# Designs tried in a protein design run: designed miniproteins, single chains, continued (3). Part 25

Each design is a single chain, and the fold is of that chain. pLDDT is the mean over its residues in the fold that is shown.

## One batch from the design tools (miniprotein)

Design m8840
Fold by ESMFold2-Fast:
Formats: structure tokens, sequence, C-alpha cells
Structure m8840 (fold): chain A 94 residues (1-94)
């Protein structure tokens, strides 16, 4: 993906992870985002999913208040997204 696409994806995940009603966990190349069952957290989750779906280096799946983000095995995914998503989980994740 473009650098702008990567930056938008990183910002979207970071804003989600900063919300006290949102938890982010990592398992390998997969990031699981869970929003509390309240309208504000769910709205933020929906807005972030719309941004992340545009990032070609990730696959996004949504099941209600749970979103799974899988970083693809591409140079952009491995070298640009995965390290930055990992830093977000280390700072704000559970």
Amino acid sequence: GSREEIEEGVEALEELAKDPGVTVERDGNTFTVTAANNEEALKKLEEAVKVLEKVSAVEVERHGNLVTITVKDTPAGRELLLPRFDEIVDEYGT
C-alpha cells in the first residue's frame, strides 16, 4: 500500500487502542480488537474498520463488537505495519 494508506491504518488502530472501552491483543500477525457494548466505543470501532478496510496490507473481519485485523505477508505489512501495530499493542493493549 501507499505510505499514506499505512499512516492512516496506524492512526486508526492507535485511536481505537487509546479508548478505555477498547482492548487490543496480538497473536502472531493477527490483532484482535474488542469494543465494549456501548454506542461510543462501537461507533469508533466502525469508523476505524472503514479506514482499515482501505489498507491493502491488512485483512479485516468484523463480528459485532470484535474485529480481527490480519497483517498480510507483504513488504509493507512486515516492515511498515506489523512493527507499528506491535508498538500500539505494547503501549495500549492488554
Scores: mean pLDDT 81

Design m8841
Fold by ESMFold2-Fast:
Structure m8841 (fold): chain A 95 residues (1-95)
Amino acid sequence: SSVKEALKQQADRLPTVAANIKKLIESGDPFDIEVAVSLLRMAAQSYLMDKRNPETGKQVAELYERAAEHAEKGDAEGVEQELAEIGKILKEASE
């Protein structure tokens, strides 16, 4: 299934994305934190708009929104936890 292949590729890329987001939040720079929040919310919107994966898309979008809320508070550990859960969901959905 092309859908399962896309989900696997998204899961495989997520650790690199998570590391980059964490670096932005840990910088403590308000501009970098705003960039991290924007990236997380754009990811949430992208998954919410994916009509081919509505159930998985909704779950992942909700977790990206929670990650954005943690990022706004400078909570890098909270962001990392939400992104790890996203990775698990995407990997399970790819099977």
Scores: mean pLDDT 84

Design m8842
Fold by ESMFold2-Fast:
Structure m8842 (fold): chain A 57 residues (1-57)
Amino acid sequence: SLEDFIASLEKYQKELEELRKKRIDNAKKQYETFKKSGSEEDKKVAKIIEDYLKELE
């Protein structure tokens, strides 16, 4: 039915929002990891992740 189809779309939309949140959480964890390493290469990666996270806010 149309009602069942709409319910399915709403569920899909919630799943997409959960995936977005997980992506942001993973990016934050990677940022912390690269920031802690202290190498110049890892600092550059951390800066890229920081800029990415700032763009999402």
Scores: mean pLDDT 82

Design m8843
Fold by ESMFold2-Fast:
Structure m8843 (fold): chain A 87 residues (1-87)
Amino acid sequence: MIKELIEKLKEKGETSLAKLVEETLELIEQIPDEEVREELKRELLEELERAVEAIEKGDVTALAASALRIIGLEIDARLLLEEYKKK
């Protein structure tokens, strides 16, 4: 579950990344298209799993890559949400 992985990030000291994931999830949950919402939630879960694994392995490069992909998901969710507002 996404929330359990967020708590693992906080426990490992990655509080800024945990906050980014929480904010990204809040944006995704506002998307009215169920198919798009579920796809973005799945992508966020995959990147969270990679980030936690990277921290456990001490792989700084893999952690940075996952963080950048999560930033990309936040941008995508924000842009999609704005498109749904344009009417």
Scores: mean pLDDT 84

Design m8844
Fold by ESMFold2-Fast:
Structure m8844 (fold): chain A 59 residues (1-59)
Amino acid sequence: MEVKKEAVKKGIEEAKKYAEAMNIPLTKELAAAFAAGEYMRRTRAKEAPFSEFLKLIEE
């Protein structure tokens, strides 16, 4: 849970920066994609459970 929580937090921050730089709206899907990417980077996972991160961001 700790690693997923950190990935969500970092993913949301990175998604906000990306959205601002690209001049597009921040969406839950964009934040979840960045969170999944951070999780893979931190855990060396082959895949990330995108749907789980999307659900965590909805909370």
Scores: mean pLDDT 76

Design m8845
Fold by ESMFold2-Fast:
Formats: C-alpha cells, structure tokens, sequence
Structure m8845 (fold): chain A 83 residues (1-83)
C-alpha cells in the first residue's frame, strides 16, 4: 500500500479504538475529549467521513458529560457540517 493509504487506515483504526476506549472510560477528562477531537480531525482529513462523524459525536457527548459546553457545541457543529 501507499503511504497515503497506510496513513488513512491508521487514522481510521486509531479513531475507532479511541471511540471504543471512550465508551468504557469512567469520568472522562478534558484530555480524553481533546484526544477524541484530534482523532476525528485526522479521520476527516484522510477522507474517513463516517468514522469522523462517529468520533465527533462521542467527543461531543463526553465533553457534555464533563461540563465543557463550549467544546461540546463546537464538536456538535462539526458533526452537523459532516452529516
């Protein structure tokens, strides 16, 4: 595979792993939310739109859980633009 194909596959895999881990993580932190945002951005950058949508949604949900309403709103806005 090309380096571009490898980067895309790695980005998608990392994003999906991030979502899976976040669903079982009690008491998410600001760092957890920032990681999900970065993973969603990477998935989107590499054309994995459906994966990015899933990760942005989970990130927004976790941001809301910790009371980071600004980040939750930002991620929801991004989600709406991709849907």
Amino acid sequence: PSEEELEREIAAALALIGVAVSKITPNPTEEDVKLLERLADLAEEHGERETAIDVYRVGAEKAQEIGDNETAEKLRKRLEELE
Scores: mean pLDDT 78

Design m8846
Fold by ESMFold2-Fast:
Structure m8846 (fold): chain A 73 residues (1-73)
Amino acid sequence: SSMAQVEELLAQIEALTDQAIEAYKAGDVARWQQLGAQIQQLVQQALSLVTTEEQRALLEAALAAIDARIEAV
């Protein structure tokens, strides 16, 4: 189902976010930028799979929480 795909994409986004934060803390700017680009592609895919206003709001809330973790670094 599309929701199962969105949940899988969110899990991948969270894993890549953890890796991006580690790269940033290590001073690996090139890797951090590459991981950031991959995260943005997965975010775009997840957003394209939601079809209802309520599903979109829940996904956007999850993505906002991920963005807050990145900003806190």
Scores: mean pLDDT 83

Design m8847
Fold by ESMFold2-Fast:
Structure m8847 (fold): chain A 85 residues (1-85)
Amino acid sequence: SSAEAEAALRVAALIAEGMLRKLGMEAELVSQEERDGVGVAVVEGTLGDARIRLTLEVRRSPSGVFEIVRLTVEGEEKLRALLAE
């Protein structure tokens, strides 16, 4: 993959893990892949018995700015609502 795609993969994981940690959750990187220049990271968050799965898709613009192109959240309804805001 290109250096831009590798950077997007790393940034996607960091953002996804950071979002879950901000909620007080433990974050675990489940998988990463590149699709058509987009870095995709799947992260699971746990807090007690609560578990959510977050899929973040990130690309790098020509100016070097990272753009979130899609965020998908699965799991506890309350946690899903918090991440959607």
Scores: mean pLDDT 78

Design m8848
Fold by ESMFold2-Fast:
Structure m8848 (fold): chain A 78 residues (1-78)
Amino acid sequence: SLEKEGLSLLARGEEEKGKELLEKAGVDANEMLKKVQEADRLAKELAARGNLETAREVGRLLEEGKVDEAIELAKKAL
């Protein structure tokens, strides 16, 4: 979906392309960007604490556009 593709692009740091696809999908691109940034921050905290396995899984969920699942997984593991 356009939403999934847009979220995946944001997770990779492709802000302009990601926002464009999210806007076409009818979602708030700025709100989604903030969620992706939160998930990325949590993944980096997991990696810093030695939980590289869960940090990588959070990254994969972000690439798949599963932002809320990524955040929930990260919070549960912290």
Scores: mean pLDDT 82

Design m8849
Fold by ESMFold2-Fast:
Parts: sequence; C-alpha cells; structure tokens
Structure m8849 (fold): chain A 57 residues (1-57)
Amino acid sequence: MTVEELVEKAMESFGLPKSLLPFLVEEVKRRVPNGSEKEKGGALYEILQEHSSLVFG
C-alpha cells in the first residue's frame, strides 16, 4: 500500500476532509520515508495524535 493510499483510507475512517491528504502524506513520508506499511501506519497514527489540535481543533 502506498503512503497516499494508506492516508486516504485512514482519513475516510476518521471522517477527515480530503484537503488534509497532502499534508498527512508529506508528514508520514518525512517521518518514515523508507518504512514498512506497518511503520507508515504507526507514524500516521502518531502524527494524527501529535496534530490532533490542528486536525480536529
């Protein structure tokens, strides 16, 4: 699964607007540019937690 595909599916699951897709993809790629699918997923959840006020507030 690509980073873009992973982020898009997570955004749909969390009900996040598609406008956040490029931001979240960029952050995941910066965090784990050469990570496995599991590492990318973990990084995405961590990024969402760290940026919860930015994403949900």
Scores: mean pLDDT 73

Design m8850
Fold by ESMFold2-Fast:
Structure m8850 (fold): chain A 81 residues (1-81)
Amino acid sequence: SEIEEALERLRELAEKIEDEELRKKVLDAINNLEKTLSKETDEQAKRLKMLILMQEIIDLLEEKEPEIAKEVRKLLEEFLA
C-alpha cells in the first residue's frame, strides 16, 4: 500500500540520521503512528495522520539534519500527489 511504502521510506531516511537523539525521536514517532494506524478504520484519517507525521519529522530535522528534512519533504510532496 502507499502508506506502507511511505512508512518504509521514512524508516530508511530515519536510519541515516547521525544525531542519535533525533534518530530515536523520529523512529519512535514512526512506530507510534504505525500503532495508531493499526486501530484506524478510516482511510482518509490514515492519510491525514501520515501527512502530520511527515511534517513533524521535517520540523524536528530542519536545523540539525537539513538534507534528510529535504528528502522527507519530497516524500510528503509525492504523497500529496
Scores: mean pLDDT 84

Design m8851
Fold by ESMFold2-Fast:
Structure m8851 (fold): chain A 72 residues (1-72)
Amino acid sequence: SFKTLAELSEEELQRVIEEARRELETNPDPAVQDAARLSLEAAELALKNPDKLKEVEEEMRQKVQEYVEKKK
């Protein structure tokens, strides 16, 4: 529940990849496809280069906080 992508196991990351690929193949909505592509890239990065993923996750967390806070 409180796990970040960096804390996911290899099997859990594979689940994220599988779900994202399914969305890309079956969902024609461009916004959903963009979100799925981002998830796929993040999960693949976690498997291949976990150190770089930590940096990406920190950046994404800050972006999400800015979006939620709606700061000017």
Scores: mean pLDDT 70

Design m8852
Fold by ESMFold2-Fast:
Structure m8852 (fold): chain A 84 residues (1-84)
Amino acid sequence: MSKEIARKVGRVLRVLGDAIDAEAAGDEELAEAARELARLLISAEETEETRKAVELADEASRALAAGDFERALELYKEAIELLK
């Protein structure tokens, strides 16, 4: 695999991991937002908007790990809006 494809796959898998964690916690809205971002990232080109969306997703993962589900959802929604 090229390094670019490997990075893209890794990013999608991390976001899907957040969706699983959110669903297990009972936060269906956050789980749906993470799944939507994963879907968008699969088809996204390597643009400035895509890089910013990945950075927002990384912040969302940190917020989720800290138990800040509201902040994680806000960051995921912002990332999704950049890729629309």
Scores: mean pLDDT 83

Design m8853
Fold by ESMFold2-Fast:
Structure m8853 (fold): chain A 89 residues (1-89)
Amino acid sequence: GFEEAERAVERLREMAREAEEMGNKNAALVLGSLEGLALIALGVGKIAGDPEFAARIAERLLRAAERVFEAVKKDPNISREELLELATP
């Protein structure tokens, strides 16, 4: 079912919270935006009865978020522009 997509959303939420705790507001906003997009994909998937669609989109967003999160861990002061490039597929 939708468990895989829901797990990806939860991981996105966790990364956004950790970025906020690191004091990088731009990273927290980018990661929170990716969580929001994953939630929209999950909602659309549930309405359509398509868990595979929800999982595919959520996983792509999770991979983008992982790039952003790793970059923030290396440089907590990383710029908004660099974060947006990393968040792009």
Scores: mean pLDDT 85

Design m8854
Fold by ESMFold2-Fast:
Structure m8854 (fold): chain A 58 residues (1-58)
Amino acid sequence: SMERELAVEIAKKVLEGAPELPLHAQVQFVRMDMEALGYRLSDEELREAVLEARRELA
């Protein structure tokens, strides 16, 4: 979905700035950024977006 694609791109920016943060902290940053843009994703969707961003940047 468009929201999931956006979450992956935001997650990539979070990983660029703070790659050392644990997964739960990276998910929280993506959640805050998505909510600021008016999008609400589940915790599972946010975790999947962060994991996808990690795979794409590996």
Scores: mean pLDDT 86

Design m8855
Fold by ESMFold2-Fast:
Structure m8855 (fold): chain A 61 residues (1-61)
Amino acid sequence: SSEAKIEEMRAWLAAHRAELSAASLAFFEWLIRQAEEYNASVESLEAVKDVMEAMLAAERA
């Protein structure tokens, strides 16, 4: 469900909070809030999470 995916994404952000820049963290927290507010599809949430994971990988490199 979308609610379960949003919870998963918030948990992921919390787990990686120290590894993300302040700007990236704030932007992703905002995106998740917007997605929840507008009842984004699971497909859209998966796409957002893919971007979050790609940005974390880039910041680690």
Scores: mean pLDDT 80

Design m8856
Fold by ESMFold2-Fast:
Structure m8856 (fold): chain A 60 residues (1-60)
Amino acid sequence: SVDDQKDALLSANHKQNDALIAASEGASREEILSIVGDIIRQIGDMIDQILALEKQAKAA
């Protein structure tokens, strides 16, 4: 739904803000690495979902 899309956008902005705040607050190397790793994993999940849809569109 439209509301779900808006929520996803707001959540993405929140995640980005959290990462920037952590970096500016002098968060530990481990904490920064953890946040970056979480973001990369989420991007990977999104790519996998898109790839799955593309495969279904191409496959019989």
Scores: mean pLDDT 70

Design m8857
Fold by ESMFold2-Fast:
Structure m8857 (fold): chain A 79 residues (1-79)
Amino acid sequence: MAEEFYKEAEKQADELAKKSPVERLHGEALREIARGYYEAQKLADEGKSAGEIFRTYQEHLARAAELLAEGKKVEEELK
């Protein structure tokens, strides 16, 4: 499921990128969230520690938050 979710997020991100610069950044944030889930699940399947799994997921969530913040700046500049 994590890989399927990541592939679907990539497809949605590509569709969003065609709509506007702000939507492109929203799509990139969605991709980071899905990728974080995919990589965290892969680490869990490999028997990695809960701390390592959670940190990996949080690092991708942090990147998604940065992309969403950039999207807000672009939206404000285009007003």
Scores: mean pLDDT 81

Design m8858
Fold by ESMFold2-Fast:
Structure m8858 (fold): chain A 73 residues (1-73)
Amino acid sequence: MELIKKAYELGKEAGKLLEEHPDDKEKRIEGLELLIKGSELLIKAFEELGNEEGVKNSRETLEKLKEELEKEK
């Protein structure tokens, strides 16, 4: 439960950075890093809950976010 709340908090922070600073490369990178951290927390939360589908979906999201971050570098 706490991991899911933390992941949601990180997602909100990332969304604000991306919305308020859409043309700022450093802020876009920061937002993507927050989304990556949130996805890692969701993977841990779903692993603790035994939700294999949630782990798989969150891992796929994590890889997609890592690809987006690599494009910004």
Scores: mean pLDDT 80

Design m8859
Fold by ESMFold2-Fast:
Structure m8859 (fold): chain A 95 residues (1-95)
Amino acid sequence: MEEEIERTAERMLEELKSRSREELEEAIARLDAAIAAARAKPLTEIERMQIEILELVREAIRAVLEGDDEKALEYFRRAVELEERLRPLAEAARA
């Protein structure tokens, strides 16, 4: 439900706010490297959705660094919603 997405997004924001600026900048660098590596090959629909989730998390971390908690929550909500949409597709691929 919507309340569970909101709670997950709020938890993610709280965790990021507990980290140092240097740790957040390092996390962005790692996400940038992961996205670049993933894009180096032809992508399935599932892989494209996974990359979109990584991009949303990266933008959320940037928003936290800018002090924009509302923007960070918006990106986290979108990322969690996309993960919930991805779950049944990943299960179907394994069946």
Scores: mean pLDDT 81

Design m8860
Fold by ESMFold2-Fast:
Structure m8860 (fold): chain A 89 residues (1-89)
Amino acid sequence: MEEEKRRETVALLALRMAASVKAQEYIKQGQREKAVELVREAYKVDSVTREQVLEALKTILDSVTEANRPLVEAILKELGVTEEEVRAA
């Protein structure tokens, strides 16, 4: 139960982080309304499927920096997935 709740929390965090990354790209393109909508929709989600988590992790990996690499690796470890699995999905 505790393990399951922890993974759910981290999966939701990954979804919201991916939404933030995509929103930044929309803002750069002048699409502010789409950016706000994307973040709002991500925060309405109470549970995440494996498919949604893998898609979110792909977005995060595309934007990984040396500064955030330890956090991204911690998220992958907590969710029990490898970078290879995420890229193959």
Scores: mean pLDDT 79

Design m8861
Fold by ESMFold2-Fast:
Structure m8861 (fold): chain A 93 residues (1-93)
Amino acid sequence: MSAEIAARTAEALAGKGVEAVERYIELLREATEEGLAKLGVDPATREAILALLEEIEEKLRKLAEEHPDKTVRELLEMLAEELAPEAEELEAA
C-alpha cells in the first residue's frame, strides 16, 4: 500500500489542473486516515488534522483554477510562499 500511494502521489504531483489536485488530495486523505488509525490518535486531534486538510484542499483547488498550467507540486510551492512572507514580516518587524 505505502509504495503504491507514494507512486500515485508522485504522478498526481506532476499532474496539472483541478483533477490533479483532486487526485493528490484523495491520496493524501487516504494516507492521513490510515496513519491516524494506526497511531491511535484521539478523535479531537483527528478532526483538527482533517479540518486542516480540507482548508489545504480549498486553497489548492482555487490555485489550480487560477493556474491550470501549473503542476500540483508548483501549486504547493506557491501556497507555501504565500504563507512564508507573513511569518518573515512578523519577525522582521
Scores: mean pLDDT 73

Design m8862
Fold by ESMFold2-Fast:
Structure m8862 (fold): chain A 79 residues (1-79)
Amino acid sequence: TLADAVRIASAIVLGDFKKAREILKKSNLPEVVKKGLEAIINGDFEKAREYAEKLRKEGRDRQADIILQTIDALERQKA
């Protein structure tokens, strides 16, 4: 669900990658969304942005926004 994607994103932003992976594994999210969030957990922001772009081209704007906002939050924490 969209709520699961938000919970995973929140765990990632808080640095709780173990919790993020646990929620991701149990979630019933589309494969592209799972791959995007997993790429963020692995630190591969370029690959995550590619999945977000694919989601936007498919009209899945909300899922794309979650991925992009999660990356933005992590980049702001490193600045």
Scores: mean pLDDT 84

Design m8863
Fold by ESMFold2-Fast:
Structure m8863 (fold): chain A 146 residues (1-146)
Amino acid sequence: MRKEKLKKSIELAEEALQLLDQAQQLVTQALNLVTQGSANPSSAQTYLSQAISLLQQAAQLLDEAARKLEEAGKLLPEGRGIFEAGAALAREGAQTLRDTSEQIQSSSVSDAVTIARDGYDKVSALITAAKGTLGTGIDTAKALLE
């Protein structure tokens, strides 16, 4: 029974890592689309709309990662602080992406590149921090499996 909870906690944390990687890929694609929109004024609105959609999808993935980490922490009380810290970073990343999407929607095409880059830099740092925290949590949990 204890071993099953520990294994499930590791599985949830590894699923969260995959969601963090997928969110980072979508954020990178969104930045590229905003940059392309700035370079192509006649198609700018199409590129910006696609970028906003990807940022919203990335935010949903980060919220899902946070939920999986909170569940992992409930199954492994010894790792709860680490998983809760990772979840908080993922939730902050999701909120940053929502704020960035709203700012892009309200901005000029020229301002959208700066807004997207600032959002990208902040979210990438939060994802990197969450992955680092998670790596420590997974290693700790695996050590308990021997």
Scores: mean pLDDT 88

Design m8864
Fold by ESMFold2-Fast:
Structure m8864 (fold): chain A 60 residues (1-60)
Amino acid sequence: SIEEEIKKELEKRGVEPTEELVERAKQTLEGWLKGFKLEYSKGLVRLAVDVVLIDLEAEK
């Protein structure tokens, strides 16, 4: 599932896969898939996680 791929990507980066981070990345990814009519890919999962972590860094 999309949620499992997001969890794996967060874990690869040494980040705790909390429900909040998984949901934020999922919402970002699903927004792109619908808004830009993009096809799902693991590259988009990585990019969604990148965006969420950058936003988290900016919120501190």
Scores: mean pLDDT 80

Design m8865
Fold by ESMFold2-Fast:
Structure m8865 (fold): chain A 83 residues (1-83)
Amino acid sequence: MDEKEAKLKLAKALVETAVRLARDLGQRDLAAALVDEAKETLYSLNPSEEAKKLADEAVEAFRAGDLDEALKLFEEAIELIKK
């Protein structure tokens, strides 16, 4: 597995875990830390400005409590980087 593939899988796992921690377990501070780590993981790949914007919007959606929108926006960012 190359670094890009590994980081994209890590970012996705971090976001999915964060959504579960916030929604099911109420561990909002830990969930927020994982979402921030997912964004930094994607940024470390030096992606397009469009992908960075989607990742930023995903973090904002998560902070607003819109967990489904946050997950969707992170998945869109990951798919743009995956190309």
Scores: mean pLDDT 84

Design m8866
Fold by ESMFold2-Fast:
Structure m8866 (fold): chain A 68 residues (1-68)
Amino acid sequence: ELKKKAEELFAESNRAIAAGDYETAADLVLEGSKYLAEYYRKQGKIDEAEKVLSDGEAAAANLRAHAA
């Protein structure tokens, strides 16, 4: 289940943030965004899929800024 996999990855990302592991959190957010985008594509929601990927890239960039 694509949506459940995305939710699991976002939960892991939140745990990584709590542990101060911002690089792992960024990787997990990107992976979760890919699964969530595929979930929206399967529903024909192409604009939602593109937004999810864009939002995920922005979130990952922010997390990586904290890692530096």
Scores: mean pLDDT 85

Design m8867
Fold by ESMFold2-Fast:
Structure m8867 (fold): chain A 67 residues (1-67)
Amino acid sequence: EEEEKRLLERVDKVMENGLATVREQIAARIPDPELAAQRIAESEAAFKKNRPLAVQVALEFHREAEK
């Protein structure tokens, strides 16, 4: 179904934008480039790990709240 496909694409776009925002915020708050890189890598790993769950939750809420 196209609605589910669009929802999955939206989740991917949100995750991508979230990572970009996190990189900028970490760079602004952590002036140490080594520490900033470590925090960014941890955030990227967390986003990748949580993507399947985010997709599942989004699909479930979409089906329940559809109007």
Scores: mean pLDDT 74

Design m8868
Fold by ESMFold2-Fast:
Structure m8868 (fold): chain A 74 residues (1-74)
Amino acid sequence: SKERKALVKALKNAIDMVKKAKELGAPQELLDRYIKALEALIKQFEKMRESGVKFTDEEIKIYEEAKKLVEELK
C-alpha cells in the first residue's frame, strides 16, 4: 500500500537523520528530537503490523535497524 511505502521511507530518512546528526556532533537537544521522531515512526510501524499490514523482509530489516539505533543511543 502507499501508506506502508510512505512509512518505510520516513523510517529510512529518520534513521539517516539520526546517524548524520550524531556524526556531525549535533547538540544533544537536536539529537533527542530526532530520536523521539524515530520512536514515533517505530510505534506507527508496530501499529500497522498489529492492524494486519504485511511488511516485506527488507521493510522489517529497516524497522529492526531503527529499534537497534534507538536502544544504542539510550
Scores: mean pLDDT 87

Design m8869
Fold by ESMFold2-Fast:
Structure m8869 (fold): chain A 96 residues (1-96)
Amino acid sequence: AEAAAEGARKGAELARKGVEEGKGEEGGRKATLSSQKGSLESTDPNARMAAGSGAGLAGISRSVGKLAGDPEFGGEMAARAAEAGARGAEEGRSVA
């Protein structure tokens, strides 16, 4: 399995679980870290860029949620960003 896509998908699952448990900020942080780890472990440059972009967007989403006073919203957006990164990594690998 592709490390970048797996890292991003695992991050998305952790972010969603965090939101369900009322720990959206922690979930968003875990999503960013998991996506970044998967990106760094991937040997496919397209997959690395897609997962890395997803990780960056997850981090931004978490910060926006915190600034808006809604860390659960930030966690939800981080999960979506990580999922988009995972799909991009999988699609990039498929067309490359």
Scores: mean pLDDT 66

Design m8870
Fold by ESMFold2-Fast:
Structure m8870 (fold): chain A 70 residues (1-70)
Amino acid sequence: MKEELEKRVEQAVKDIEEGKNIDTAYREAVEALRELAKLYYKEGNFDEADKVMERIRELHEKYAELKKKK
């Protein structure tokens, strides 16, 4: 389950890097990361959940930079 979510994030990040449907790829990556964080919270693994939240923040910054101006 977590491995499948991680693979979805990797694919979406590659799409963002390639400039391929960036809006959809960003949304899919964030949703997959949110599900990962939810699983870690259920396990009581708060440190790993925090790392996933950091990854969401990094993706948001990257996406915002790509979208703010040409």
Scores: mean pLDDT 80

Design m8871
Fold by ESMFold2-Fast:
Structure m8871 (fold): chain A 83 residues (1-83)
Amino acid sequence: LMEEFEKLVRELERLIEELREMVRNKAPLSEILKLVAEIQKVVGRIEELIKQMTDEEKRKQAMERLEKLAAEAEEILKELAAQ
């Protein structure tokens, strides 16, 4: 469970960095939307794993990590929307 969580978090971090580069490089909107859909899929999988966590403190820390990453993606998308 925790090993799967760490792998998905690392995958999400990579996808968010890819999103940042795509927005910076003014990639086609269609490509950006495909990446956003992939990010949403990974976020959903992480949320599902967090719900399976029985340790209250670990679950709280995991949610905080996910919320921070989601906030980073949101800021990148605000930059896109401002264009």
Scores: mean pLDDT 82

Design m8872
Fold by ESMFold2-Fast:
Structure m8872 (fold): chain A 85 residues (1-85)
Amino acid sequence: SLVQQALDLLKQMYNSTDEKERKSLLDKLRELAKQGTGEVKQILDMLLKMAETALTISKGDSSLGQGILKQAVDIAEQAIKDLEK
Protein backbone atom coordinates (compact mmCIF):
# COMPACT_ATOMS: atom_id res chain seq x y z
CA SER A 1 0.00 0.00 0.00
CA LEU A 2 1.22 3.53 -0.83
CA VAL A 3 -0.33 4.80 2.42
CA GLN A 4 1.59 2.11 4.40
CA GLN A 5 4.83 3.26 2.71
CA ALA A 6 3.97 6.89 3.61
CA LEU A 7 3.33 5.84 7.25
CA ASP A 8 6.75 4.13 7.39
CA LEU A 9 8.44 7.30 6.04
CA LEU A 10 6.54 9.53 8.52
CA LYS A 11 7.56 7.27 11.46
CA GLN A 12 11.19 7.51 10.31
CA MET A 13 10.91 11.35 10.14
CA TYR A 14 9.40 11.43 13.65
CA ASN A 15 12.28 9.33 15.09
CA SER A 16 15.08 11.18 13.22
CA THR A 17 16.93 14.24 14.55
CA ASP A 18 19.04 14.62 11.35
CA GLU A 19 17.86 17.44 9.04
CA LYS A 20 19.48 15.79 5.97
CA GLU A 21 17.79 12.43 6.72
CA ARG A 22 14.42 14.17 7.26
CA LYS A 23 14.80 15.99 3.92
CA SER A 24 15.63 12.69 2.15
CA LEU A 25 12.54 11.04 3.71
CA LEU A 26 10.39 14.03 2.67
CA ASP A 27 11.67 13.71 -0.94
CA LYS A 28 10.68 9.99 -0.88
CA LEU A 29 7.21 10.95 0.39
CA ARG A 30 6.86 13.43 -2.53
CA GLU A 31 7.67 10.61 -5.00
CA LEU A 32 5.04 8.35 -3.35
CA ALA A 33 2.43 11.14 -3.61
CA LYS A 34 3.03 11.31 -7.40
CA GLN A 35 2.10 7.59 -7.68
CA GLY A 36 -1.29 7.90 -5.92
CA THR A 37 -4.66 8.20 -7.66
CA GLY A 38 -8.13 9.20 -6.43
CA GLU A 39 -8.69 9.02 -2.65
CA VAL A 40 -5.17 7.62 -2.01
CA LYS A 41 -3.67 10.64 -3.85
CA GLN A 42 -5.71 13.03 -1.66
CA ILE A 43 -4.51 11.29 1.53
CA LEU A 44 -0.85 11.27 0.37
CA ASP A 45 -1.00 14.98 -0.64
CA MET A 46 -2.44 15.87 2.80
CA LEU A 47 0.26 13.83 4.62
CA LEU A 48 2.99 15.42 2.44
CA LYS A 49 1.75 18.95 3.26
CA MET A 50 1.68 18.11 7.00
CA ALA A 51 5.24 16.70 6.84
CA GLU A 52 6.53 19.77 4.91
CA THR A 53 4.87 22.07 7.49
CA ALA A 54 6.25 20.03 10.42
CA LEU A 55 9.85 20.12 9.12
CA THR A 56 9.64 23.89 8.45
CA ILE A 57 8.22 24.60 11.95
CA SER A 58 10.79 22.25 13.59
CA LYS A 59 13.57 24.72 12.65
CA GLY A 60 12.09 27.25 15.14
CA ASP A 61 9.92 25.06 17.39
CA SER A 62 10.97 21.39 17.51
CA SER A 63 8.14 20.46 19.93
CA LEU A 64 5.42 21.91 17.67
CA GLY A 65 7.02 20.29 14.59
CA GLN A 66 7.08 16.90 16.36
CA GLY A 67 3.41 17.36 17.32
CA ILE A 68 2.44 17.91 13.67
CA LEU A 69 4.46 14.83 12.57
CA LYS A 70 2.68 12.74 15.22
CA GLN A 71 -0.69 13.96 13.90
CA ALA A 72 0.38 12.92 10.36
CA VAL A 73 1.39 9.44 11.65
CA ASP A 74 -1.97 9.06 13.47
CA ILE A 75 -3.91 10.15 10.34
CA ALA A 76 -1.95 7.70 8.14
CA GLU A 77 -2.61 4.81 10.60
CA GLN A 78 -6.36 5.61 10.57
CA ALA A 79 -6.41 5.89 6.75
CA ILE A 80 -4.82 2.41 6.44
CA LYS A 81 -7.53 0.94 8.72
CA ASP A 82 -10.25 2.64 6.61
CA LEU A 83 -8.79 1.67 3.17
CA GLU A 84 -7.40 -1.86 3.90
CA LYS A 85 -10.66 -3.59 4.89
Scores: mean pLDDT 85

Design m8873
Fold by ESMFold2-Fast:
Parts: structure tokens; sequence; C-alpha cells
Structure m8873 (fold): chain A 100 residues (1-100)
């Protein structure tokens, strides 16, 4: 499947309040990106996808899964020699503050 299409479907489901279905689409997109290998993945798209998944886990009270997704996004960007944008960092900090 196309990871970008899965992400787009997940965004639409989230906007409709169908959070469990949105999570399924984002998890499918993550699996497809992992299958492609990191050389074929845009680091910003990967980080955005994991952040959106973390937000949905947080909204459902799945804090452990939310933190794991945020840590995976941060670790991946660091492995590529990249840092989070100020906007993405602010969103991560906000989620962590509410969990703590």
Amino acid sequence: MNPGLLFTEGVRLKEEGKYEEAIEKYEEAVAELKALGWENVDPGFWATLLLELAKLYFEQGKYEKALAALEEAEAFLASQGLSLSASLQAEIDAIRAEIA
C-alpha cells in the first residue's frame, strides 16, 4: 500500500472523530514505511506520522504507547542527524507535560 495514502485516510478518519480507525491507518502507514527501509523514507514524514499516532494514543488515554511513538520519532530523526522543528518539538513537549 501507499504510506502517503494511508496517512491521508487516517487524517480524514481523525477529523470525523473515528480515532480507532485513524490509528489503524497510521499503524499501517508505519508498517509500510518500515518495510521500505529508511533510505526510502522522508524523515519529516516519518516523524509527523509518529507524532500524529502519538496524539491519537494520548487522546485515547494510551499514554505508554503515545510516549513510545514520540521516542521512536525523536530517535529516528537523531539517527539521521536531524532535529525536530520548533513546531514539532512544542507539540511533543505539550503531550509530555500532560502525561507527566
Scores: mean pLDDT 75

Design m8874
Fold by ESMFold2-Fast:
Structure m8874 (fold): chain A 94 residues (1-94)
Amino acid sequence: EMEQKQEEAVRLILGSTKLSEEELQKVMQLLEEHREEIVEEIQEQLDLDQDTAEYILQVIIGEVPYDPSVVPEDTYLKAREIARERLLELLEQL
C-alpha cells in the first residue's frame, strides 16, 4: 500500500527519532493537514517556485522517487531539514 511507503519515508526523514506506531500516525496526519504550509516554508526559505517545492515534499514523503536532474541534492537535503523541523514543531503542538 502507498501508505506504508509514506510511513517509511516519514520515519527516515525524522532520522534517529524513534517513533511509536501512534506517533508515526500523528506525523502522517500532520503532513496531510499541513502539507500546504510546509510547501510554502520550503518555497520561502530556499527561494523556490511552488512546483519545485511541492515536488521535493512529494519525494520526502515517498510519493515520487527522487531525481537529481530535477532538483540538486543540496537543495533537496535543505528542504528535507526544513520539513523535518516543521514536523517536529507540529508534533510538539499535539
Scores: mean pLDDT 74

Design m8875
Fold by ESMFold2-Fast:
Structure m8875 (fold): chain A 60 residues (1-60)
Amino acid sequence: APAVGTITLDVDVEFTRGTRLSPELRRQVEEASRKVLAISEAVRAGKDAHGEVRIVPPPE
C-alpha cells in the first residue's frame, strides 16, 4: 500500500574478533551513522528515502 514516506536501508557490518577500532574503521562507522541520520531526517520531512550502508574491517 502507498505510504506518505518510505525508507529502505540495508546495513551490513562484519567484524573479526581480532579487529581493533582503527582510525579508518572509526571513520567508516561515522560515515555510516551520518547516512542513517540523513535518511531518518528525509523520512521526518515526509520524503521517500533509501540507501545502503556497509562497514568493512580493514583487509587481512
Scores: mean pLDDT 61

